# Designs tried in a protein design run: designed miniproteins, single chains. Part 102

Each design is a single chain, and the fold is of that chain. pLDDT is the mean over its residues in the fold that is shown.

## One batch from the design tools (miniprotein)

Design m3549
Fold by ESMFold2-Fast:
Structure m3549 (fold): chain A 67 residues (1-67)
Amino acid sequence: GTPEEAREAVERAAGGKERLSVEQATEAAREAGGSEERAREAVELAAGGKEEVSVTQAGNAAVGVAA
């Protein structure tokens, strides 16, 4: 997985929305080549204890996991 693929996976999971669930963001980051554990940790950190993240925050987290 590349950082670009990680970002595309998150944007696809969001389906044109500006926000997605922590679960959807974690799955997208995992599919982009991150481990499930690392993806979950990065997305949960970006969410700050909330159930949803913005596409920008999720994309940044997924890129960090894929790199």
Scores: mean pLDDT 77

Design m3550
Fold by ESMFold2-Fast:
Structure m3550 (fold): chain A 84 residues (1-84)
Amino acid sequence: DEAEVDAIAAALAATAPADWPALAQAVARATTARDRDALAARLRQRYAQLGVTRSDEQIDTLAETAAALRGIGLFIEAELRLRK
């Protein structure tokens, strides 16, 4: 987590502020691609333990959304470290 924020902060420092929205989108996409399947697996396991019925499509959508939001959160944390 910290290493990911540090990497994003380094990228922000090397990037013109006008391009930061594109970098934020890239971070969200990369985080989604990397983490979506692992998050979906954890959601399936947790819902099964709680006795909650969710379709695979619903779980995949939730995992994709959560992964993208995590990416945005990492970007915001990195920006706060540089800009405050």
Scores: mean pLDDT 79

Design m3551
Fold by ESMFold2-Fast:
Structure m3551 (fold): chain A 85 residues (1-85)
Amino acid sequence: MVLVLEGEFETEEKAQKFASLLEFTARSLGAFIEIQVEGNKVTAYVRVESRDLADTLVALAQQWARSLGGSKEVKARELSEEELE
């Protein structure tokens, strides 16, 4: 499964802090992650082996965004590897 997480923040510094937290946690859980930061916007692609792990990462990402004062809530989109053409 591939999980796509998108967040927008008030400052580039907050976006970078969010990206660092997300990368550290995903790697600690054994997930493959690729993060792109463009100004105040963060886009992360996380390859996870289970929906439970995906749900956990979404919940953690949303909590961190709230703690950092994100401009908008984190959006999550799930893709199955079987649906990737």
Scores: mean pLDDT 75

Design m3552
Fold by ESMFold2-Fast:
Structure m3552 (fold): chain A 68 residues (1-68)
Amino acid sequence: SMDEKIAEQLAVLRRDLAALKETLVKEGRLDEARAALERGLGVLDLMPESPEVAALKAEIEALLAELE
């Protein structure tokens, strides 16, 4: 179903954003890490509201706060 595909895409996005953020932060590329997380939030804003979407948004917002 569409919801199952969305859940799968969210899991991939979560994994990829976490790995990318960790790599960019380790390299001192904080502006690029922030931009990647903000792009992730933009994608989530276009998705149907769900607990999984809300949880990932909160997680990304927490990661953005850590980069301040």
Scores: mean pLDDT 78

Design m3553
Fold by ESMFold2-Fast:
Structure m3553 (fold): chain A 98 residues (1-98)
Amino acid sequence: LEERLRALLERLKARSDPEQQALLDRVAELARELLELAREADTEEAREIARLALEGVIGALEAAEGSTPEEALALLRSAALVLEAGIERIREIGRALE
């Protein structure tokens, strides 16, 4: 998933306007944070949350490749929200284990 996400982000950035590039950078940053938190949590639940979030993001980015600029922006915003929700859920798991 990580390799596929990286390849998609690179392809989209090459074709994107500045607003789309900012959202793609945000998606990349959030994906790194999600993966780092999942590794730190070291639970099966955290790994599953990260996997599902990354799969959802990959689907949104693949859809964005064939979309209009307006649709692509909506899909990128949706991808960022999916990652933010995943990060919050993993943080909640970490707090519950404390």
Scores: mean pLDDT 81

Design m3554
Fold by ESMFold2-Fast:
Order: sequence, then C-alpha cells, then structure tokens
Structure m3554 (fold): chain A 83 residues (1-83)
Amino acid sequence: DYSKYKEKLIEEAKKIVEEETKLLGIKLSEEDIKKIAEELAEKYIELLNKYKNETDLEKLRKQQEELAEFFFELVEKAYKEES
C-alpha cells in the first residue's frame, strides 16, 4: 500500500524536520516543513523501489522493517539532543 507508506514516511520526516528546526532555532513555515518532509518521504520510496531489483526478498522485507525503526529512533534522538 504505497499511499499509506508514503503518508507514514511523511509524518516521520515532518517530525524530524520540526525537531531539528526547534533545536537549531531555525524559523520555517509549516508549509516549508511539510514540503521538505514530502520530498524526503518520496526519496525513501524511490530507494525502496530500487531495492526491489534485489533477488533476495527476505532481505528486502528486513530492510523495510529496519528503515521504519530507524525513523522512530531518529525522532527519539532529536528529543534526546534538545539543548
């Protein structure tokens, strides 16, 4: 379900961008943050599609799971690095 994956990736990317801008004191509009998050999510979908040419389907499944957990860890790290 590409649409749902894209929305999840956008949501996670948006949180990362928002946390980074807070930590750095960078003033960005909500529209700019959303646009950046959408582009990042689309990039990740392209990477997932690129790995689709890999012959090892088990490896591809594992990569998808690790990518999702990696996004969550990035969000938590942003919290941990708050000054």
Scores: mean pLDDT 63

Design m3555
Fold by ESMFold2-Fast:
Structure m3555 (fold): chain A 70 residues (1-70)
Amino acid sequence: MSVEALAAALVAASRALLTALKPVVSDEELREIGELIRRQAASTLRAAGASEEFVEKTAKEIEKIAEEVL
């Protein structure tokens, strides 16, 4: 799997999970879960050899998804 494909999968999984959780958790819990997902995605991409610029862009996209789902 390329770094780009991994990032796309992480973004898609983050959106699906946060959307599924929205009706069953509080807004505060959703923010906390979104931050945990963002941090784990960043760590995964770094471990896969992604550049820091690419990691930051992907993490920011996940952060925006959490904000949009709220």
Scores: mean pLDDT 84

Design m3556
Fold by ESMFold2-Fast:
Order: sequence, then structure tokens, then C-alpha cells
Structure m3556 (fold): chain A 84 residues (1-84)
Amino acid sequence: SADIEEAKELVEKLKPVDPELAEKLYELLGRLDEAIKAGDEKEAARIANEIGKLLRQMKEKAPEEALPIIEKIEDLVVRALLSI
């Protein structure tokens, strides 16, 4: 989905904050996109909850300038879920 692809591009910008956490987020966004395409609402919700936990961890480490990027990723994930 376009929303997930945009979220992936934004996660790449978070690599300087925490590269390992950014890589995990990138992988989970790919898995979320596949679950949405499959119509697997239960798996999509599970992955979205995991993404939310990792985004919260990123917020704890991120400088204030990175917070709008993280908030946009959160919004894109919600919008992607609404497309199921």
C-alpha cells in the first residue's frame, strides 16, 4: 500500500536514532502490508500493536526534531489498517 511504502521511507530517516529498531520497524511494516493484502485482520492487528510498541521505544530515544516523523508513521499505520 502507498501508506506502508511512505512509512518505510520515513523509518529509514530514523536509522540515525536507532538502526536496529529502525530495521525491525521496516521488517514489521512489510509484514503488515502482506497481512493487509491477505485480508488477515487478526495478524494485521497483532503486527500493528508490535509496531506501536517499537515506535514508543523510538520516541523515548529520539530527539524532538524526529517526533513529527514518528507521529506520521503512526498515522500511516492507522490509515493502512482502515483499508482492510
Scores: mean pLDDT 88

Design m3557
Fold by ESMFold2-Fast:
Structure m3557 (fold): chain A 65 residues (1-65)
Amino acid sequence: MSLEEILQHNIEVAKKAKSLTEARVALKEALDIARQLGNDDLVSQLEEALKKRTLEEIKKALESL
């Protein structure tokens, strides 16, 4: 799979996550890939999602992705 496909897969895992820990693990992996790709807008969006304190807030932050 391409880095872009792995990135999108991790965003989808975070959107479907059953726990805050699962969502954060997936988001951290997505953030690392977004940084490697140099996608600054996506990096900012993923960093903001990671600042959220609940699973529901993370999922809401990811609705635009």
Scores: mean pLDDT 83

Design m3558
Fold by ESMFold2-Fast:
Structure m3558 (fold): chain A 71 residues (1-71)
Amino acid sequence: GHMAQLGEQAAQVARGIALGAAGLIQLYLGGGEPEVEVRVEGPVATAVARSGDHTVTVTYDAATGETTVEV
């Protein structure tokens, strides 16, 4: 349904941002291969990506467009 589509969109956006940030950390700071975990609740997705000792958390709400990034 519509909510599932929003959740999938949110997951793709949050994962992309988190992996991009973790990939830069890997490239410039020598972290390991980025690992990403994504959780979806309705239109909101939270992606947590890790590279070495660094963690990037991205929350994206597809209904509002609100994005939060924590490093």
Scores: mean pLDDT 81

Design m3559
Fold by ESMFold2-Fast:
Structure m3559 (fold): chain A 120 residues (1-120)
Amino acid sequence: SEELQELQQRIAELRQRLEAATTLEEQARIQLELVDLAIKANDLGIISEVALTIAETNQDILENRSSELSPRQLELLRRILQLENELVQRVMSQPDDTAGINALLDELRALLDELLAELA
């Protein structure tokens, strides 16, 4: 659909901005916007792509930038990464579990919002 194509284009632009972002605050902000678009799209392909993109970014932060984070921010980031991996697994193993997928997206959004507030 035309709406889906517009959402895919917006996600591609945000992915490029995420790769260019140098601050943890800006990376968290872009991740929130990506999750909001995944929720709006309600499309398994988009949800999976967003979850994988965010998981890759947060894995890189944990491996290379963990010294920049407080213990609370590190705990939030680890929980976010766990939820991202659970979301990918749920989409692959139980694609018809719309309620479970939406619950994971809602929790992921809430934790990213909390992380952004802690980084600001």
Scores: mean pLDDT 88

Design m3560
Fold by ESMFold2-Fast:
Structure m3560 (fold): chain A 82 residues (1-82)
Amino acid sequence: SEKLEKARELLRKIAQLIYKYMPEDAFKEAVKLLNEIYEAVKKGDFETARKAADRLLEIVKKFAPKDVYEEIKKLLNEILSL
């Protein structure tokens, strides 16, 4: 699916941004949430995807600069609008 390929691309971009700013344990939790978002989008479960995205943004807010947080939020909103 073109939508799923775009979701994978956007999630990879988020993972690259997160890797730069997070300690290993926070990064592992963030990756679990990215996988949860992907599986939820694949199933059309956008309620679960939004909840996982919100949890991811809480982690990002703790470790990343505001500009990186806003960029990740924009990328997550793009995934949720697919």
Scores: mean pLDDT 88

Design m3561
Fold by ESMFold2-Fast:
Structure m3561 (fold): chain A 100 residues (1-100)
Amino acid sequence: SLEDLKEEIFKLIDEIKEIFKKNNDKKGLAAAEELEKAIREAFSKEKISEEEDQKITKLMVKVYMIARETLDEESYKKVAELLSKIGKLLNEAKKLKEEL
């Protein structure tokens, strides 16, 4: 369901936020919070517009780039893995919204 996908996405975002917190990365944490807000706004709407989709993609890239710059290799790879999972779940959520 959309609700299950939403819950899973936010759990993955929380895991990214915990990685940044553990590494005292305020810039990464702020970027992850921006991503969280954009995804929440997109889920509140009937359809996810191309504009919103592009904004979310740009924010995901921003989180990835910060992680690559500021975190050790193991932590940055974990963030990349979590972002990849979020991207897949967002695509599923978009499909379900279009079917409604």
Scores: mean pLDDT 85

Design m3562
Fold by ESMFold2-Fast:
Structure m3562 (fold): chain A 88 residues (1-88)
Amino acid sequence: DLLPREELLKQLEELGLLSPRLEELIDTIVNGDEASREEALLEIQYIYAEKTYGPEYAEAYLNFLRDPDNPENRAAFEAKVAAIKAQR
């Protein structure tokens, strides 16, 4: 279930994850229509992926999520996943 907006923002601030852009995306998820919510969720996934594995991985992941049947996007994402696994 969705947390109240103010409680979610407080938790993100305590974790050091809160940014003006992330706050806008949370507002869109809480108050937006279905299509706006889907786009906001994709952007949040990009932000977390970028912080975890860098912008090139985040871009490939987002492109894959937008069109998973696109073989170019799939190959790019799989290549980034393989590179991350090789660094471990």
Scores: mean pLDDT 72

Design m3563
Fold by ESMFold2-Fast:
Structure m3563 (fold): chain A 92 residues (1-92)
Amino acid sequence: AAAEAELAAREAAVRARQAALDAEVEAGLDLADPEVQHRLLLAGLEVLDIVLERIELGLLSEEEIEEIERAIREVLGMTLEELREKIAELRA
């Protein structure tokens, strides 16, 4: 219950930050700028971390987990475990 409430708050914060980033992009934010790419990477890692936490808490179906694992493998070329380790490294 407490962990679920924390995830809901984090999801709301991510949605607010994504809306702000979308507005900046529409205003002509340079997506090739390394600073902008770093901000987008951190935002993406937060979304992925929330998804991984949902998996750990058993909030996702087996079908949803399989789809996420497939997407991570196809897009990033890594397993869920490797992604967890990478997020931990990048947050340190």
Scores: mean pLDDT 72

Design m3564
Fold by ESMFold2-Fast:
Structure m3564 (fold): chain A 80 residues (1-80)
Amino acid sequence: MDESIEEVVESMLELSPEQQIEVLRAVKETAERRLSGELRQRIVEAADKAIEYVEKGDEEGFKEAVRELVRLLAEAARAA
């Protein structure tokens, strides 16, 4: 299993809800500025989904959304 993904998930869970939203917003803004096409859209959607789970207090959904976001970001890094 990808240990790097779980490390990011654990780090995010140590943040306050306000800090989690701020980080996710920064990721979204960076993707909108630096990426294009389908990959940009998928990262933006994953970040929005993660923010929604933070607002709902759904820790399980948040973990899954962050895992998806990290996988998409790794894909973007390999493509760049």
Scores: mean pLDDT 81

Design m3565
Fold by ESMFold2-Fast:
Structure m3565 (fold): chain A 66 residues (1-66)
Amino acid sequence: NLVDEFQKLSKQTREAIKAGDYKLAIELLDQLIATVEKISERAGEPDAGQKLIEDYEKLKKELEKK
């Protein structure tokens, strides 16, 4: 279930950031982006995921600079 996978990855990403494990958080953000893309495709609403994907990409760039 893609929704369950999204929730699990979201939780793991927040925990990784809180722990200061930015390398793991970046890897999890890549998986979150892929999962959001699949959810949006299955829902027939590609625009629904675009804002989340952009936010995750911005966060990934910020974490790469730490």
Scores: mean pLDDT 82

Design m3566
Fold by ESMFold2-Fast:
Formats: structure tokens, C-alpha cells, sequence
Structure m3566 (fold): chain A 61 residues (1-61)
């Protein structure tokens, strides 16, 4: 339930990072999405989402 929602949120952020030309953030998000799908561990996925949001906001400013 919560895991599925977080995976979708991470996928949207990965797409946004790709559109902004930040392949490092996209690759990082793809990695944590795959890990979450394989293990069900939400902790790294949530950390990845938080980091990606912070990074994308910092790059815009």
C-alpha cells in the first residue's frame, strides 16, 4: 500500500529529473525503486525521494 505509493512518487521524480537534465538523480531514484520492488524496504526509497526533492529544488535556485 504505502510502498506502492512511494514507488510511484519516486518514478514521477525520476521523470522530472530527466526532464531537467539531472541524470544522476534519475539513476539514483531508479536504483532505489528497483531495490524497493525487490526487497519491500521503504526506508531507502523514502530517503531517496527526500534527497531527490531537495536536490531538484537546489538546482532550480
Amino acid sequence: EELEKKIEEARELAKKAEEKGDPATTQSLERVIKYAEETGDIKLLEAGIKNAKFRLESLEK
Scores: mean pLDDT 78

Design m3567
Fold by ESMFold2-Fast:
Structure m3567 (fold): chain A 64 residues (1-64)
Amino acid sequence: SKKQEELRKKAEGYEDFLKGLKEHYDEVIAEATPEEQKAYREGLEKGEKALNDKISEYRKQAEA
């Protein structure tokens, strides 16, 4: 259905965003101090969990 297609695209959008976020963090953390690296890692872990929850939710809804 149209709704299932839209939900699948939303999940794919979040997957692409998470991939880009990880690539960006790899670049930023390379120049960071140890204290900044810890903060960035913790922020990424929280963000990754939230995004993965949303991806899972939209994927399940897309499967009806």
Scores: mean pLDDT 81

Design m3568
Fold by ESMFold2-Fast:
Structure m3568 (fold): chain A 85 residues (1-85)
Amino acid sequence: SEEIEKLGQELAREIKKAFDSEDADAVHRIALKIKDINDKDPDAADEITRIINKVLDTDYKDAHELILDLDVRDGILRIKKALGL
C-alpha cells in the first residue's frame, strides 16, 4: 500500500541518519516504532522491512531480525557512550 511504502521509506531514512550519527536514542525510538507495528500487523512490519532492505541495501529476513539488530545496536551505542568511546 502507499502508506506502507511511505512509512518504510521514512523509517529507512531515520535508520540511516541514526546509524551515521551513532544516535542510540534515535535507534531506540525507531526500534519501538517497528515493534509497535509488528505487534499490531506483522505482515505490514515485514513489508516495511523489505522496503528498508531496498533503501539501505540490507538483507533482514523479517521484522523480527530487523528489531533484534536495532536492539543490539542500541545496546552497543549506549555502552560506547558510557565508556567514552
Scores: mean pLDDT 89

Design m3569
Fold by ESMFold2-Fast:
Structure m3569 (fold): chain A 78 residues (1-78)
Amino acid sequence: PVSEEEKKEIFRKELEELLKEARKKGDKEMEKLVEELLNNPEVSVGEALLRLAKVYNEKEPTAEIEEVIKKIEELLAK
């Protein structure tokens, strides 16, 4: 079992990966949204991260983003 604090830590790391992918693709809109979430990690990060990852994957689908979505869904399902 993963603690709530550890789940938030994992979500922060997933946000960092999303930021990296957004910067790699030059998606300024997604980059800004992820940066705002990283600056406010206490605000329902899991749900926001999942929504952002799905939106990002819809725009520019990649295997990396699909893996991020899968990990977040597994964490939220627990």
Scores: mean pLDDT 70

Design m3570
Fold by ESMFold2-Fast:
Structure m3570 (fold): chain A 74 residues (1-74)
Amino acid sequence: MDREKAEELARKYLESLGVKSEEAVRLLAEGILVGREGRRKAEAGASQEELDALAERARELHRRAEELIEEEKK
């Protein structure tokens, strides 16, 4: 999955929530890409430490996007 496809998926999800923030789209898309990279690395036998780091990065990106979503809904 490339960034363009990830942004399309993120935009559709955010649109369903009534959110129009381009920053939220980009953060959520990056989280999707990191999550998919983690899956690919797990299949390739990556270390648990590397997988944990990617999972933490995905969580951080999702938290930041969630903060922007909540702010826009105010």
Scores: mean pLDDT 81

Design m3571
Fold by ESMFold2-Fast:
Structure m3571 (fold): chain A 91 residues (1-91)
Amino acid sequence: SKILTNLNQAIEYYNKYLETGNIEDLLNGYEQVRLGLLPNYNNLSNNEKETIANKLEEIADLEEKIYEKTGNINFLENAKILRQKALELRN
């Protein structure tokens, strides 16, 4: 899935940023989250929806850690959006 590819890349970039402090990894991670949220989720299987919901919650956890490190409120607000999207996918 293109969605899962983008979300997995977001997780990898955010983990690299949290380890190294490299701002390019942060920006790349944020772009991969954005790209992962652009597609229409209506035609996904229930198994794919659950997998994506789990990845969105994992990214939200990472964005909360990024907020703690940077003080950038946008990551806290994005984490809330991702958690809401995960909830919607499970219902």
Scores: mean pLDDT 90

Design m3572
Fold by ESMFold2-Fast:
Structure m3572 (fold): chain A 82 residues (1-82)
Amino acid sequence: MREEQLKKIRELYEKTYGWKPESDEETEKRAIEDLAIGLGAIERGTLSPEGRELLEQLKEIYPELLPEAEKLLEEALKKDRE
């Protein structure tokens, strides 16, 4: 369920960074951004061990965000190539 998934993601951010998003909407947006960043870093071969752990945890907690993250990454790659 969305609320439970977002709660787990917020807990993950607090453990990882000592910081958490203030709202469910911000948590979801941040998770989509971090998934897109992690996926892009895999393509570039620049993904840190900590980044890989975060990416894997986000995919496990809320896999339904992956299509949105992939779309965001595609848009960013199109802009970066111009």
Scores: mean pLDDT 78

Design m3573
Fold by ESMFold2-Fast:
Structure m3573 (fold): chain A 90 residues (1-90)
Amino acid sequence: EDLEKAVEYLKKAIEAMKAGRTDEAIKFLREAIKYVSKALEKSTDPEKKKILFEAIDALVEAINAVSQGRLDEAIEAVKKAIEYVKKALE
């Protein structure tokens, strides 16, 4: 459930970026990080933990890219984070 909510927020972040709503995009990215972090804290699998850490790193880079106006790079970072989160769901 936590990772599914993270994916929902990440998709909302991409749509906000496409709409030029950078403040909303950053809020959605921060919410996604909260849900990924909750899943990380609950996980006892070291392989899943590594994947979730990679997802958080990608999301931090996405926030930095959005704050600098580099929206194409931010969207690619969010897409990578979605793939990491999906791998952790399996």
Scores: mean pLDDT 86

Design m3574
Fold by ESMFold2-Fast:
Structure m3574 (fold): chain A 90 residues (1-90)
Amino acid sequence: MMSPRQKAALIEASATVQWMKIYIMLRTNAPSDELKAEIQQTIQTLDRQIEELKKILKETKNEEDKKYIQQIIENLKQLKEELKKKLEEI
């Protein structure tokens, strides 16, 4: 059974991999339709991940782990807003 901190770290790692894929697509001038579809799918995945992290946060008793999970939630929210801005530029 994984700790709440470990679960949160794995969700952050998954989000980072998704962001890196979009970053590579942007750097390699991927077709606008493919890029738009990938960004839209990633935003939906981030919404689900943020809700999962909020559930993990409610189950977390350790104060330092709560701060760690809250920071990850904030990081994913910021990533989502950046992706929304990129989507408007396409």
Scores: mean pLDDT 86

Design m3575
Fold by ESMFold2-Fast:
Structure m3575 (fold): chain A 79 residues (1-79)
Amino acid sequence: DLEEKIRAFVAELQAEIDKDPESAESKALYEEVTAPQRVIAEGLETGDRELIEEGLRRLAELLGVPVSKVRELLERELA
C-alpha cells in the first residue's frame, strides 16, 4: 500500500526532526520536506500514482539522495 508507506515515511522523518527542532538544520529540513508532502497528499487524494512518484522524487532531490534510496527506505520501513 503506497499511501500507507508514504505516511509512515513522512511520520518517521517528522519524528527525526522533532528530536532537535530548534536547530537550524532541522528547521531547514522541515521546510524542504513539507513542500513535496503537499504533492504526495494531492496524489493520494486523486489516486494519481505518478503524482505520488513525483513527490517522492522531489523529496529525494531536496535531501540530496537518489530517489531509489528514498523508495527503498519507504519499502523497508513497512516491509
Scores: mean pLDDT 66

Design m3576
Fold by ESMFold2-Fast:
Structure m3576 (fold): chain A 110 residues (1-110)
Amino acid sequence: KFEEIIKKFEEAVKDLENALKQYEKDPKTGEKNLDKVFEKLRKTMEEIAKIVKEEGSPELAKFFENLKTAVDKLIEDLKKSKDRKQAGKELLEFMRNILEYLKKLYEEMK
């Protein structure tokens, strides 16, 4: 159900935001937490793609498949970045924008 997708995405954004705040405060500890959050984010995107496919919405499934690809690329770019703080901010802003879009869609469906 769409509510489950929003909940999973909201949790992923919160985890990423907390990890980035920790990286700002303590880069040594924060860097290890960012790596864990990236792995969790990839798994969350995979789960969302499966839920959407099971619900039988081809357009929405394609959207989330493209979104998963974009997130994977941003994570890889971030891992290779000399400035992981800036790259992390870019990923967080991307995720926040998508979450806002999904919440708006959900409200319009009510």
Scores: mean pLDDT 76

Design m3577
Fold by ESMFold2-Fast:
Structure m3577 (fold): chain A 61 residues (1-61)
Amino acid sequence: MDNELLDRVARLLATGPRTASELAKALGVSQSTVSAHLKHLEKLGAAVRLPDGRYALAARA
């Protein structure tokens, strides 16, 4: 998997909760690509999905 993109997603989430759409625009990639990486972080316990649909970094910060 793309470790660089995964790290960039995690770094942006460390600055605050964001939606997949916001991350896609910030990173210049498709929303589907970001969603895949967010699910991977969620499986690792590194991110959590909030009730409003945003993701937050859970494990590192």
Scores: mean pLDDT 76

Design m3578
Fold by ESMFold2-Fast:
Structure m3578 (fold): chain A 63 residues (1-63)
Amino acid sequence: SPWEIAYEAKKLYDAGATDEQVEAFLLEKGASPEAARAAVDAIRSNKGLTAVILATMALKELG
């Protein structure tokens, strides 16, 4: 699900993964390049649950 993918991406980022590593993870999970970039930006620019919610929306809306 987009939520599970966004949550896992956030966990990778919090564990010290680079933006490029998180984007690669999202692409591997089937996100479009636009959705992957938007989700990484949401995770980088926000904190806690808000980061996961906004990343989930990016994955759902941009595909």
Scores: mean pLDDT 84

Design m3579
Fold by ESMFold2-Fast:
Structure m3579 (fold): chain A 84 residues (1-84)
Amino acid sequence: MKNIEAVELLRELLNAGIKDVEVILERLKEKGISESIKPFVESIIEVYEKDPEKAEELLQEALERLEKGEDLSVINAEVVKVLL
């Protein structure tokens, strides 16, 4: 699934120190992942800047939820709640 591949790649890029949304989106586009993932990437990066451990936890939870067939927009809404 494209969304699972996107979350895995996002996690790898963040662990490599890449935090630029545009750079991350370009790498995702090279893998055939659509720009519809942009809100999730932006939300995760905002969490990562405040709490990297919480961002890793949210990425792992997102992978598990996507594997169960949950919609990425629903997963992103839960990430946004952490930023409040």
Scores: mean pLDDT 78

Design m3580
Fold by ESMFold2-Fast:
Structure m3580 (fold): chain A 60 residues (1-60)
Amino acid sequence: DEERRRRQLEEVERRIREVGIDNLDYEELAKELGISVSTVRRFANLAVAREVGRRLREVA
């Protein structure tokens, strides 16, 4: 379910903006979203890649 996955990714992105990537509780977020810790890590990596992409476009 692509829409469900997108909403989960957006929630991970929101959490990273609030607490920062280094303070992100992967286990707690996995419980809240009903997914595995591995999936949360994947979403966090995607969120970071998306943020890096935004920064590169701002500088370029």
Scores: mean pLDDT 75

Design m3581
Fold by ESMFold2-Fast:
Structure m3581 (fold): chain A 61 residues (1-61)
Amino acid sequence: MPSVDELIAAASAVAHDPNATREQLEAMRARLEAAAKTADAEDRLKLQIGVAELDRLLAEM
């Protein structure tokens, strides 16, 4: 499993890729949500911010 920082970096890369598909964004969102369930409070907040950003991008597609 990647670290929380690696997962956030991967999510950021997908979010900033203009060619990213809906399926790639949804898959990354699911990974962030799964990680948030086992994360401490600080990491959970970072992951939840990532989920909210991906939700915004998905709503615009």
Scores: mean pLDDT 80

Design m3582
Fold by ESMFold2-Fast:
Structure m3582 (fold): chain A 99 residues (1-99)
Amino acid sequence: MEEAKKYVDKKYKGIKRSADIRGMSDAQKKDIDAKFAKVRKSLSKDTTVEEAKKLIEEVFKDDPAYVLYETAEKLREIGDEIDRELEEERKRREELALK
C-alpha cells in the first residue's frame, strides 16, 4: 500500500511539473488532477506498485501530457545508458594507452 501510494504521488508530481513547464491550460491540469484522483480512489491496502503502474497506464493511455512525460523519461534513461557505456569505453582506452 505505502509503496504504491508513493509511486502514484511521484508520477503525479512529475506529470504536473511537465504540464506547468509546457504551459498547459488550467483545463488540462484539472484533467490530470481528476485522472490521479481516479487512480488514488482505486488504490487499496493490498495494491502493489505494479498494479498502481497499470492503473496509471490505463487511465492515461491517450493523454498527451502523460505520453510526452513518459517519452521524455524513456529518452533520459536511454541517454544515461549511452553516457555510462561511453564512460566505460573511455576508461578502457585510457588503461590500454598506458600499456
Scores: mean pLDDT 74

Design m3583
Fold by ESMFold2-Fast:
Structure m3583 (fold): chain A 107 residues (1-107)
Amino acid sequence: SMEAAIRDSVRLMVEAGVAPAEIVEVLTMGIASPYVDSEEKAELFLEAARYFAKAYEARQEGREEEAKEYRERAYELLDKAVGGEKAEELMRQAELAVRILEELLAE
């Protein structure tokens, strides 16, 4: 399943000592990778992944309003790249990856 594949990838990166925010960025780019068909889309996805990682860091530090703003920025960039319906789907997949990361870090 997609969840099993994400869990395996997260576990490997955690065991390799990759920082949690960097794991979020890498996973978000991986989720978006099938939709990268141009340099413009690659740049939009990379910027979205970075904002999503910043949202994760802000949330971990208790900065809830900044986390919300960064997440909204990530969505805007994804919407520009692939349209709102697909952007919502990609955001849901990225949030699933973050939940798996948080579960593994709590173990």
Scores: mean pLDDT 86

